# Designs tried in a protein design run: designed miniproteins, single chains, continued (3). Part 107

Each design is a single chain, and the fold is of that chain. pLDDT is the mean over its residues in the fold that is shown.

## One batch from the design tools (miniprotein)

Design m11710
Fold by ESMFold2-Fast:
Structure m11710 (fold): chain A 96 residues (1-96)
Amino acid sequence: SAAQKEAVEKIKEIIEKTIEEIETASVEEAEKIIEEAQKEIAKILDEVPELSKEDLVEIGKYLKELAVKYLLLQGKPEEAAALAEKVDAQIAKIKA
């Protein structure tokens, strides 16, 4: 439980920092920034016990924000809106 909470907090911090960094980046730079963030998150997940559904929902909300920002950076606002709606619908089903 404590290790899971620490892992979730670190993952959220990585995602928030990644979102902030890509806001001023080119698409090419953003891809590299996201790849580095993915590697850091993968290492944390490899070392932590299986996360709860609640923890995965929390991480999923942050990953949605990152994916939306990246799609907007690529000039794909329709894809960004569609992804956000689909993720929100899935989160609603998990919470039910």
Scores: mean pLDDT 84

Design m11711
Fold by ESMFold2-Fast:
Structure m11711 (fold): chain A 79 residues (1-79)
Amino acid sequence: MLEAIAALEGEFPAEVVALLRRAAEARAAGVEDPALEEEAAALDPEVLEAAERAVLERVAADPALVARLAAESAAIRAA
């Protein structure tokens, strides 16, 4: 995940890449950081969505990781 985000450097704004890196680090550590949601809301949603999609495409070579992230997100929405 973090390696895939680092690969976006130069392709997307540095602030978007930095936010995605912090979000991935928080998720990996199991730490909840509400400031990340607020910062994400301040960014261009189209650019942020494109960057998130690019990260997922880069990790798509590991479908187990993609499936795990999708299942975790679905469980959070169901709660």
Scores: mean pLDDT 69

Design m11712
Fold by ESMFold2-Fast:
Structure m11712 (fold): chain A 62 residues (1-62)
Amino acid sequence: GALPTEEEIAKQREVAAARGADLAAGRISPAEVAQEVMDWLMETEGLERKVINGLVVLVPKP
């Protein structure tokens, strides 16, 4: 998608920090945090998931 604005990036970082606190308190699972972080990272950094030799890796979008 389009690059997020600075405000959107700041909001996503704030949400990620809050989810880190929720994980530490046991309110959400590590798998849920990992999925949200991966989705945010893929959108913000322009990365995509690829399967190479049975391993899931993050690579830059072409």
Scores: mean pLDDT 68

Design m11713
Fold by ESMFold2-Fast:
Structure m11713 (fold): chain A 106 residues (1-106)
Amino acid sequence: SEFLEEVKRVLDNLRLAVDHAIRLAKEKGVDEGIRALQAAFDTFKAELLEIAEKYGLPKEVIDRILETVDKAREKAIEALKNGDFEKVRQIVDELGEELLRIAEEA
């Protein structure tokens, strides 16, 4: 599915941006990492909305996707604040699995 390929592409972009945020947290401090992580999720959310509109997803599905992303964002920020870099990556991986599941059902 072309739709699933685009979702996978923006998930890969999010993973790269999250790795960058973790590096910033280690090198420049947790606050810089949190700012980068917030920006990464904001960009990801915007890209997902563009894909959802392009493929005509129902509002209920879009709302569920956005809620899933927002919950993962809050958990990832909390994990980064605690210096738990492995948990940040786990949260992003679990987000990816859930979003692909939602996308396959749509």
Scores: mean pLDDT 89

Design m11714
Fold by ESMFold2-Fast:
Order: C-alpha cells, then structure tokens, then sequence
Structure m11714 (fold): chain A 72 residues (1-72)
C-alpha cells in the first residue's frame, strides 16, 4: 500500500535521499497532470497498485493545495 511504498523509498536511501525520491515522483506527476490530465490518469492506471496509490495520493494533495491557494 502507500505506506509500504514510502517505507521502500526510505529503506533504499536510508535517510533524506528517500524523501527526495518521493518529492521528485510527486513533481513529475504534477507536471504531467498540468500538461495532460488524461495522460496522467492513464499513467497511474499502468503503474503497479502500490506505486499508483502513492502517486495518486501525492497528486491529490498537490491538487488540493493548489485549489486552496486559488481561492483566497
């Protein structure tokens, strides 16, 4: 699940590098979603379930934050 994938990244880097990897993944999909939302959704559907859940959560969080900033 999402937390398991996050743990995998943390274990791989054993520190701060794991956070960088997670943030990079979020940024990549944020840019893709901004450019082509449909392509972003297709990409999510193609990813393994655990990775897809983590990426989807990151995208949702970014979208919600952006929405909040758009409505002062």
Amino acid sequence: HMEALKARYAASAAGGAAWDAALTLKQVFDELRKKDPEKAEAYLDSLPPEEREAVRQAIDAATARHQALATP
Scores: mean pLDDT 57

Design m11715
Fold by ESMFold2-Fast:
Parts: structure tokens; C-alpha cells; sequence
Structure m11715 (fold): chain A 91 residues (1-91)
């Protein structure tokens, strides 16, 4: 599972990080930390997930939406087969 996270700050500065996870649970853990970091830094977060399984990609997108909503983000989700992009904007 490949996860690419882009943080966009109020200044318009962007920082991008990529990680590869072997399991769905490891990906969930990494995603929690990425979203929490975005929240702490006051940044918008864009997460791109590429998985061999569409089911896994959809599960991870749903997980991100629920976790991010609890942190005050609104989410937009785009699916492209086994790839999903989740855009998180602060309310």
C-alpha cells in the first residue's frame, strides 16, 4: 500500500511525503499520524492511496474520513480503481 501525503499550509507552502505499508493496519496507523500532524500544524491534508485492492483503498478512505472529521476536517474523496485521493480541508 503506497500512501502519499501533501500538507498545504496557510502560506501556500506544500510539503509531500511518501510511505509504503505492507498491511492495512500499518497504513491506518501511518494515516492517523499524518492527519494528526496536519491538524497540529494547521494544514490542509491531501492523501493519495494506491493499493492492489479496491476494497482496501475504499476501507482506508472511509477510515480517513471518520478520523479526520473528528479532528475538524471536511473531506472530499475521489476513486480511480485501486487508487483513492482524499482531500481534507479545515472547517
Amino acid sequence: IKVTVTLTFESGEKKTFSYEFETEEDAKRGLRYAILAGSILGADVEIKIESESEKTAKKLAEYIKKFADDLGYESEVEFKGNEVIVKLKRK
Scores: mean pLDDT 77

Design m11716
Fold by ESMFold2-Fast:
Structure m11716 (fold): chain A 68 residues (1-68)
Amino acid sequence: MLSREQQLEAGRLAYETAREGLEAGLSREEVVARTTEALQRAFPDMPAELARMMAEIAVHEVERERRE
C-alpha cells in the first residue's frame, strides 16, 4: 500500500501531468492514459486500476478548475 506521503506525491504528479496534457490540447482519453502511465512509471508498485482512478480524478479536478 502507498504511504500517505507517496499518495500525496502521486496525486500531485497526476494533477500536473493532467494539466499539461489538457493545456497541450490532448483528448481527455489520451490525458487519462498518459497520466496513468506516468503514475505507474513513478510508482511501479501501484496497481493499474488505482493509477487509472487517480488519473481520472486528476483530469476531473483540472477540468473543474478550468471550467470556471
Scores: mean pLDDT 81

Design m11717
Fold by ESMFold2-Fast:
Structure m11717 (fold): chain A 92 residues (1-92)
Amino acid sequence: DTVLGRLVARLEELAYRKGVLEALARYSPSEEERRRAREEVARLEEEMKLLFDFISVPLRKAGKYEKIREIEERMREARDAGYREALERLAA
């Protein structure tokens, strides 16, 4: 329940959504859904970049590189989970 914890949770949420939308952009049967998913991925990438920079720059200045790596790993895991779950739903 720290401010940093809430910001990291938001990054994980955005990364998960990005994973879902990347799968939809690639494999959705609807061309319109694929197009909208690509546009939303671009928006999420920009939002994630700004939020990650907001978090990581102060941590880097403080020499907290382990914390930055932890955040990057959590984001990767969330994105991979979103992508996998979306693929499973598309295959159902």
Scores: mean pLDDT 88

Design m11718
Fold by ESMFold2-Fast:
Structure m11718 (fold): chain A 71 residues (1-71)
Amino acid sequence: SDLLKKLKNLLLGRQKARETREQIDRITQQGRELAKLYASDPEKAQQILQDSQDQINQLITDSSRFGQDLE
């Protein structure tokens, strides 16, 4: 049933949207801590920034793949 597939995709979309928001909140919190760390340890701040970029790139990739699966 096409209706069941649409419902399943909608539920997966809602779950992904929630997970994406939670990850954005974590990255935002890390960004605030990173700004404080730059004042005391810029080298450590650079490392955390690199790790945060990898997390953001993963989120973008996951979101793009989910959109493809809906078509």
Scores: mean pLDDT 67

Design m11719
Fold by ESMFold2-Fast:
Structure m11719 (fold): chain A 81 residues (1-81)
Amino acid sequence: EEKIKELEKKAEEYSKKARDLATQIRNLHAQRQQAVATLSPEEAAAKTAEYNAQIRKLADEASKNVKKFVDYKKEIEKLKE
């Protein structure tokens, strides 16, 4: 019982981190679209490269948090058997 609660807490922590990262990624996509709409082609290209690098880094981090969440959920299911 106590062990399941500990694992559920860990799963929730990683789920929250993944959702926060997903929100940051969506915000960066919106900022990139605004930059492309308002800047010169050269400035837009430079800003797009910067945003793409940040989005890639956050996406990799989000994937790691999702994997941790799934791993803890699988462990919880094994304990319920």
Scores: mean pLDDT 84

Design m11720
Fold by ESMFold2-Fast:
Structure m11720 (fold): chain A 75 residues (1-75)
Amino acid sequence: SAEEEQMKELKKETERAIEKAKTMSVQEIDKLEGELVYKASLLMDKMSPEQRKELAEFVVKAAREFERIKEEKLA
């Protein structure tokens, strides 16, 4: 479905963003993460409960990766 293709693209964008975050400031990471979360929320509104759960689980994992990168920059 179009929603599954959009989810795959958002996952790829998020993985690229995580890699890019390694070279960014904490403030830039926070802004980028906010943009990705917003995109995910808009997509979730169009999805089945099962697809929504899959994307939500991915978002949680991505948020933990961004948090780890930010913590390493503050150490």
Scores: mean pLDDT 86

Design m11721
Fold by ESMFold2-Fast:
Structure m11721 (fold): chain A 94 residues (1-94)
Amino acid sequence: MAELVKKILESSALGNIKLAIEYINRYDKTKNPLDGLLAAVALKVAERLAREAGDDILLSLVRMVYSVSSPEIQKIYEELTDEDVEKFVKKVLE
C-alpha cells in the first residue's frame, strides 16, 4: 500500500526537521562544529525524505528552517549534496 510508505517517509522527514531545529538551537548556543554539522545533515536527510514522499509542504518547511539557521549551518547544508548524503548512508549500510 503506497499510502503507508508515503506516511512513513513524511513522518521520518518531520522527525529529521525536528532534529535539525534542535541542533540549530544547540549550535547557536554552543558554536560547537559537530552540532552545526548534525543540524545540516538532519536537514539534508529531511529534504531527501520529503522529496521522495512528494510532500511539497515538508519541502517548504525544510526551506524555512534553512532560512532561519546560522550562515555556518547554511554553508554546510549547501556543501552537502544529495549524492554525498546517499554515499554516506550507503557506506553505513555496508
Scores: mean pLDDT 81

Design m11722
Fold by ESMFold2-Fast:
Structure m11722 (fold): chain A 69 residues (1-69)
Amino acid sequence: DDYEKLKEKLIEIILEKLLEMGKITKEEYEEIKKMPFEDQVKKISEILSGLPLDEQQEILAEAVNEVYE
């Protein structure tokens, strides 16, 4: 599979999980979606770093599992 498409899908899943868990607002979600991909990655990394380790691990593990079907 295309590595860039895989990365984009992974970032999309992480953003959706952050919104679903109430870690970002709908407005923040929409603003991040408008950013260039590299800025989306940076912003998501900053948000994840502010979360408890257990939540970081859950989001990342579920997103990786989901991206591979």
Scores: mean pLDDT 80

Design m11723
Fold by ESMFold2-Fast:
Structure m11723 (fold): chain A 113 residues (1-113)
Amino acid sequence: SSVQQGLARIDAIKERILASTDREEVTRLLRSLALGIPTALVTGLVEVAKKIFETFAELYESDPEFFREPVEEALRSAMRLAKDMGSERAIEEMIEIAKEVLPEDLVEVVLET
């Protein structure tokens, strides 16, 4: 299914991020995941969007010093794309999932963008 394919792709990208010590590569991969969030939501793939947010929370909690800035940049990119797409529903769903899944300081990034 498209959900199973999406979840598998997220896990594959997560493994690449965890294996990388290159901040530019990590930032690029996180942005790639983040840009998938609004697209997943407008196509009804809420489970895929939630998995991306859960991945961001897990990476951030594993090494906040390394992941804070790249995750914050990725979240801002996702919110900007949702706004550019004009999808009020996607924006609302992103905020709801962020409040459920992300630590408070990352929720603030989503709300302020």
Scores: mean pLDDT 87

Design m11724
Fold by ESMFold2-Fast:
Structure m11724 (fold): chain A 80 residues (1-80)
Amino acid sequence: MTDTQVDILKVIAQAKPKGATAAQIAKALGQSQATVSKNLKKLQSKGLVKAIKIPGSKKTAYIPTDKGIKALMEESGKRR
């Protein structure tokens, strides 16, 4: 997993339970929304995040899976 993908997972984990949009993640990380969206699709293909639709909106939010949280813990070490 790349450093950018780790940072994206951290932002999504902090936004739980509602998740974060690509725009919110881009703002938090100082990255373009296009770069964030590409990495989110790769994380989704690995089963580390899932996309949810926001009711009443065309926007998509992303939340971490259990596998994604475990991968983040392995990359970032244990928080103690």
Scores: mean pLDDT 77

Design m11725
Fold by ESMFold2-Fast:
Structure m11725 (fold): chain A 73 residues (1-73)
Amino acid sequence: LPEELRRSLEAGLRAARAGDAAAASTAAWHMLQIAKEHGAPEELLELIERALRAAQAGDAETAARYLEKALRL
């Protein structure tokens, strides 16, 4: 992963684990833009999109699970 994307994933995961769905949502949206610009694999894009949707719905726990999977790629 590009360093910028990894740092964004880690920040988003910290926010999600803290139960801050709003911060996790903002981080996930930013991550998605960076990932698209870098031509990230479809699997990574899908995980970030799922995390974004969960965070937008206020589900920080589900967002954290998808961000953890993304970070392990």
Scores: mean pLDDT 83

Design m11726
Fold by ESMFold2-Fast:
Formats: structure tokens, C-alpha cells, sequence
Structure m11726 (fold): chain A 82 residues (1-82)
């Protein structure tokens, strides 16, 4: 499986790509929503680090799965906008 660092790098890259695609298409609302998703991802990353620090591995696994869901959704939207 990918490391958490690799997962985070992929998620951030995909959200940045999605933001730029929305901007190129003139979709200001889509760009704003994607920027909000990026801020949400940043919060999930911080919560993951805290969960691992505290030994809450159940929470860490669930947060990792949520980041995976964000990656899949971003990939789906990027494919539609290409």
C-alpha cells in the first residue's frame, strides 16, 4: 500500500489539477468548491497526524479511507472536465 505521505501528495496534486481545470473552464463555483475540498483535506491530514500520535489507529484508518474517497472523486471530476 502507499505511504500516508504518498497518498497526501496524490490528493493535493489532484485537487490542484481540478482547481485549475475549473478555472480554465470559467467555472468559478467549481473552483471554489475544489478549494474548499483542499482545505478539508488539510484538516484531515492534521487529524491523521494527531490520531497516530495518540495511538488511535482506528481513527487513522478511517481518515485514510476518507482521503482515498477524495482522490477517487477528484479523479472522476477531472475525467469529466478533460
Amino acid sequence: PKSFEELVEEALRLLDELIELYKKNGDTKGARIAEEQKRFLEKLIEEYKEAVEKGDYTKAINLRLLIHSLILEAKREIEKLK
Scores: mean pLDDT 86

Design m11727
Fold by ESMFold2-Fast:
Structure m11727 (fold): chain A 71 residues (1-71)
Amino acid sequence: MDVTERVVQEVVARLSELVRLDPEALAREIARLVKRAIEELGVPAEQQAALADRVVAAARSILGKEIPRIL
């Protein structure tokens, strides 16, 4: 499973918990999930930036669809 799918699944599964955090805490938690997934997979530095961009874009897409349902 790639980093994008792992982070998206974790964000969606914890969405109701994450939405209870203030914006700063929410940003930190998402950053921790991305960093952890990248570190666990041992992705080369040259690929980390592109992979992180993909992960963030996917997470934002999922959150953008789910947040309007709970807010």
Scores: mean pLDDT 63

Design m11728
Fold by ESMFold2-Fast:
Structure m11728 (fold): chain A 65 residues (1-65)
Amino acid sequence: VTKEVGDLLLAIGAAIEVGADVEVRLRDGTLVLVTKTGSPENIAKVKEAAERLRALGLPVEVEEV
């Protein structure tokens, strides 16, 4: 498995596990979690997913729509 595929799968898994309403993107090796809804609950879930990924040493950005 390439690093890109592995990172993307980790991000998708974290989002699903937390229940975040998010679109996962990969930009030059950086994971971008784009929030789909602006509810405080969803924003908290996206941040939780991002923190889990950062704990694994992955660079992650969160983007709100």
Scores: mean pLDDT 78

Design m11729
Fold by ESMFold2-Fast:
Structure m11729 (fold): chain A 88 residues (1-88)
Amino acid sequence: MGAESASEKRKEIYKKILEAYEKGIKALAELLGVSPATVTKAMYQEPLSPEDTRRLLEWVLEQLRELGAPEEELARFEREAERRLAEL
């Protein structure tokens, strides 16, 4: 017994990952002196600069570590970060 508890914990971790990502966008927006909506639009319509993208991803990774995200999720995020940086 415990599949539900494991699933609930996994959902909470994913929620924290998404929250950290949104907080990363907000922090980057403050750093750049623009609105969070502008950063979100830029990510959707035009890619962020490699430096800004790297800073955002580093900040999100730090937040995930503080929130106690498992190594699997951290490794996945790092791989996605490398992929995004390679596209820039």
Scores: mean pLDDT 59

Design m11730
Fold by ESMFold2-Fast:
Structure m11730 (fold): chain A 89 residues (1-89)
Amino acid sequence: MTPVETLQLGLEGLREAIRENRMETARFLIESVADLLRSIGYYDEAAELSEIARELREIIDTKGPTHPEARRKAEEGLRKVEEALEKLK
C-alpha cells in the first residue's frame, strides 16, 4: 500500500471519529498519521500533528472528550492531515 493510500485511509478514519464524537480515537489517528509522515520524511508536518495530538490529550484529560475544545482541536488536526495529503499528491 502506498503512503498516499495509507494517509487517505487515516484521513477518512479521522473524519468518521470526529463525526461520531470519538475524540480519543481521533487523537490516536492523528498520532498514527504523524508517525507515518515522519517515516516518509515529512518531519515538520509530523511535528505539528504530534503537538495537536498532545494538546487534544490534555483537553480530554482536563475537560473530557465531549468538551467543545476537544472537537475544535481534532478538527485542527484534520485540516493538517488534509494539507499533508495534498503535498503527497
Scores: mean pLDDT 85

Design m11731
Fold by ESMFold2-Fast:
Formats: structure tokens, sequence, C-alpha cells
Structure m11731 (fold): chain A 66 residues (1-66)
């Protein structure tokens, strides 16, 4: 019957809305993960550069003592 078909369409619409909400939550989580990973990468590179400068400074001072 038409009423049974309309009831089924309403149920499918509810399921589709729930699926869309779940997809939106996952998209936000993924964006946050990517942002954290990018920041972590930049921080790691900054630390590596600082350590390299410190090592070069130590080597330079050791050479001055010879």
Amino acid sequence: SEAEKEAEIERLSELDRELTRNRDKEAVRELLRESVEEISYLLTRAVDRALKRQEEELKRREEELR
C-alpha cells in the first residue's frame, strides 16, 4: 500500500540522516588528526634544527680549544 511505502521512505530518511551525522563526526576527527600530525611534524623539524645548531656550536668551540 501507499502508506506502507511512505512509512518505509521515512525510515530510510532517518537512517540516512544518522549515517550523515556519523560521517560528519568522522570527517571532523580526521581533520583534527591531520592538523595534530602536521603540527607535530613542524615541531619535530624545529627541534632537529635546534639540536643541529647546538652540535655545530659545540664542535666549533672544541676546535677553538685546540
Scores: mean pLDDT 81

Design m11732
Fold by ESMFold2-Fast:
Structure m11732 (fold): chain A 88 residues (1-88)
Amino acid sequence: SLEELLEQIRQTLAEIKAAVEAGDEAALRKAVDRFIDLAAQLENVTLTPEEREEIIAALLALPPAELIQALEDVLQSIEQARANPELL
């Protein structure tokens, strides 16, 4: 369901923040991979393998604080669209 998918995105963002705090690069990449997959699924968008890798590489190239802010902005945009049914 959309509710369960949105909750999974929130949980994945928490995992990203935890990985950044721990300095765990492997956990960070895994969580970012999951965030992108869940966001694409929620927005009903199909990414090519090349587009997916380019997005992930661009995000991982950001300073940690900017990465977290970018993903929080994505989640906020999704939540705002959901709060306004006419935008869905």
Scores: mean pLDDT 81

Design m11733
Fold by ESMFold2-Fast:
Structure m11733 (fold): chain A 65 residues (1-65)
Amino acid sequence: KKMIVLAVGLSPEEAEEKAEMLAKEFGFDSYEVVLVPNREEAYELAIELSKKTDAKIVLASAETP
């Protein structure tokens, strides 16, 4: 069981930390992190990945109040 985390606007370190927390919370034993510069590219990549893999795709981004 695999999760793919699309990290929008995060550093590699931030993306890995969020992916690890999400994988633990959702009970995934493996995950992959992909750094994406903006939400539009993240959505396009998510659509492409959904056609190529059965992995769960999750979008993670920094929240600005």
Scores: mean pLDDT 77

Design m11734
Fold by ESMFold2-Fast:
Structure m11734 (fold): chain A 89 residues (1-89)
Amino acid sequence: EPSEEEKERYRKQLLAWYYATVPLYLEEGKEIGEAALEAAEEGKKIEKEEAIKYIKELTEEVLKLTEDEELRKKIEELEEKAIKRVEEE
C-alpha cells in the first residue's frame, strides 16, 4: 500500500500535470470538468522547477502503462507542451 508520502507525491504530480495541460485543452475548445479545473488551480501553487519535475515523473509512469506507439507519441507530445507551458509562465 502506498505511504502517505507516496500519496502526496502522486497528488502533486497530478496537480502539476493538470495545471500545465488544462489551459491547453481549454485553448482547443474542449470542455473541462470542475474537478480538473480545481486541480489546475491547486497545481499553480507548485514552484515551477518542481512542477516540471513532477510532470516528467508522471509521464514516465504513464508510459509504462501502454505499448501503443500512437498513444505513447501523443503522451510525449503532451508532456512537451505541458513543460513548455510551465516554463513560459
Scores: mean pLDDT 77

Design m11735
Fold by ESMFold2-Fast:
Structure m11735 (fold): chain A 81 residues (1-81)
Amino acid sequence: GVAELAAAGGAAAGADSMDVEAAARAIAAATGASLEEAEKAAREAAEKAGTPDRLDSAAAAEAAKAAGKDGTGPPPAAPPG
């Protein structure tokens, strides 16, 4: 229903949690790391969160940071202001 579409949009914009596999794919795509490295980082973050099968958005961000250690993605550029 229409309410379900709103909930889905909210979940996409600020997902409460996601599967480790989905998080690993997103991390690999964002950082350029291999799926294996991204999955390892995602799994470790999930374990620290207490749910080895799921990642909250904050834990996913932490995993992405860990996976991208091989050269730090594009540096923080000055904001446009």
Scores: mean pLDDT 64

Design m11736
Fold by ESMFold2-Fast:
Structure m11736 (fold): chain A 90 residues (1-90)
Amino acid sequence: PKITSVSVEGDDIYLTVEGAKSEEDAKAAVRKAIEEYTGLDASEVEVEVVSFKDGVAVVKVTPKSKEIGRKIAQGLTAYFLREIGDEIQP
């Protein structure tokens, strides 16, 4: 599975995951990306699948603090830039 978009709605972070085989597969991909790109433990965040349709999952990440939320947003931005290439989208 691959994270293809990030949306920030207030203090909650929504991620689109494509190629997930299940809701648990999508959650695992999001938790792994957070751990690898922020250094945070998966227990520092709540991860819930909001919708799962046609292999596309929308995953909601609720950080335990505002500072953790900022780290996640920055880390996931770095994930996109590295995983999809160094090209800046207009």
Scores: mean pLDDT 74

Design m11737
Fold by ESMFold2-Fast:
Structure m11737 (fold): chain A 94 residues (1-94)
Amino acid sequence: QEAIRLLQQAAGYAYRGRREAEKAGDKKAAEQLWKAIKYASEAIRAASEGDYEKAIRYAQLALEHLKNSGSKHPSVEKAIEYLEKAIEELEKAK
């Protein structure tokens, strides 16, 4: 499933962004990125179960937390890009 692959890529980049935020001492960004990773994982689970409406909802929550991190790190920008693509693919699948 293309949507699941894109969600996994987004989660991986968000994880890298969180590690960089932690190294920088940016606790706010690290916390927001952790929440984004958790919601991306829920989106993957929902998509794997065929619940595309739930997957889209969780993916949108993950995207909100990525944007609220305030991080301009390239990994976070990549996570946003992949998550937006994942949402488009999920909407086509329903």
Scores: mean pLDDT 88

Design m11738
Fold by ESMFold2-Fast:
Structure m11738 (fold): chain A 77 residues (1-77)
Amino acid sequence: MLSEKTEEALKNKDSDTVMKIIEEASKKFSSNPEKATIEEALRRMIESIKKLALERAKTEEEKKKVEEEYEKLLKLV
């Protein structure tokens, strides 16, 4: 499940902090023997949080930035 830091960021609706935590989690799991399963779980989590971030983005520029940053996160996984 998501870490305490991720839950705090979601409560504060801070998508930037959430994205940073996901990047760090993905990097830490790169050497894990269950990597494939963890990668799939991370992708699903990233997609869910991206949806929330897009709902909060009020301008097209913000939406483009969210899409670009989440695309980069998916490439890390």
Scores: mean pLDDT 65

Design m11739
Fold by ESMFold2-Fast:
Structure m11739 (fold): chain A 105 residues (1-105)
Amino acid sequence: SMSELEEARRRKEELLEEARRLARLIREALRRAEERLRRLRETEEDEALIRRREELEREQLLSLIAMMRAIVKLEARSLPEELREEVLRFAEELEEELEEELRRA
């Protein structure tokens, strides 16, 4: 039989991989948003409409980042405190990386 700690470590590894997968999906969404905005700027002359679309895309991406954080926090509740803290730190680092990528876009 497997120890409870070994099972918890496996759950941690699975959750870290889920967080990485969600981050990859958010990065794909960012690239798609950048392409949509690029095409909009090529065809649209209304600067106010362009700014509103840029703000909407940014808000949607920030919502996806917040949702990733919420999912990871919820799933981490099943882990022992030490492993939970490690997962939450990793999720916070991913959130900061994604928000930085969004700021550079």
Scores: mean pLDDT 86

Design m11740
Fold by ESMFold2-Fast:
Structure m11740 (fold): chain A 82 residues (1-82)
Amino acid sequence: SKVIEAAEALAETAERHGRTLRIEIALGMLKIALGINKLTNEVDPELILKAVERVLEAAEEEGNPVVAEAAREAIATIKEAQ
């Protein structure tokens, strides 16, 4: 998917610019990918789930409760869609 490729490219770019920015960009792109998947089913939900779980782990390590909560909500939504 072009959306997942763009999310990975942005995550790689953001990795050079700061941890919080990486986590927020990754979560934003994953929410977009989840929205597209809900409409088209073109994106592998397991790939989205694994990516969101990595964002959750990074947010918990950093102590960012807002991003951690948003990641948990995204995980619940993906699991309900499966």
Scores: mean pLDDT 64

Design m11741
Fold by ESMFold2-Fast:
Structure m11741 (fold): chain A 71 residues (1-71)
Amino acid sequence: DLEESIKELMEKYKMKEEEALEFIKLVEEGDLEGLRELFKKHNQKLAVKHIDAVLGKLTDKEEMDKIREEI
């Protein structure tokens, strides 16, 4: 359900509806770099950190654990 996915993304990442729609599109395309740029463009620093964690770019265990708790 598209509506439920939008609502979940807005709640978890504090993003706007337009951002959630673009997120779904980029996820469907598998464009992780596009997702990172989208979140950065809309000043969603937490979501950018989540993408970096998924890609294994973060090596600090404490930072990784905090991000996983927020996901």
Scores: mean pLDDT 64

Design m11742
Fold by ESMFold2-Fast:
Structure m11742 (fold): chain A 106 residues (1-106)
Amino acid sequence: SEALESLKKALELFDEAIELLEKGDNGSRTGVLETSGMMHIMIAYIESKDPELQARLQQGIQDLKPINDQLVEAKKAGDYDKERELALERLQKAKDLVQNEIAKLE
């Protein structure tokens, strides 16, 4: 499945992003990898012919919006510890979404 291959690539990118952020990356490389992972979720959505998979991927991305809002506030406050914590939480939720959908397609 083309959707399965795109989701597997997203998983690899999110795993690398998590490792880099945990090892003290300032967010630059982590941000690029996270963006690439999100793009592969979008590719899986576009190439999927399964409306149920499309709906679950769309909902999973929407579920990240509250964390995005909290991240913006942490950045404005200069709370670097909170920003890192929220960035890791967002990456972990994106990874969980992708892992769950991979498991359903295998």
Scores: mean pLDDT 87

Design m11743
Fold by ESMFold2-Fast:
Structure m11743 (fold): chain A 81 residues (1-81)
Amino acid sequence: SLDELLEEVEKRLSKYLSQEEVDRLREVLATLPEEEQRRVLLSLKRAIDDAESLPDPAQRRRALRNAVELVLAEHRELQAE
């Protein structure tokens, strides 16, 4: 389900990102239609899998922070602010 996917992605991101960064992502996702949310979450899940293959924890954090920031930037226009 969408809720299960959201919980998985949030849990995995919480290993690398602050609660504030995860909460910001959740706020943005909540503004999106369910189909868009699922697409974004699946993309983030793939980004997490890719980042976890990196040997350095700092590189993993940077990769995931960049992925989240890209999502936030892409959906900033859709929020009309």
Scores: mean pLDDT 81

Design m11744
Fold by ESMFold2-Fast:
Structure m11744 (fold): chain A 71 residues (1-71)
Amino acid sequence: GLSAAEAAAGLREAARAATDAAGGASYVGMVWKDSSGEAREIAGEGMRRARAAADAAQAKTHLLEAADRLE
């Protein structure tokens, strides 16, 4: 499974790669799947917020906030 630092790095990469909210959330789904415990919950919350975002900029903000919580 991913460490908290690896999960945070994955979320930051998802934020950089996101061209829309759905794309960012899909990439974060992989980070969530490979995480465990508290890191999985934080990544899952980030994914849910990114998916609910109106645009890519809002989705990126939620992913970066989740990454900061993991570090």
Scores: mean pLDDT 71

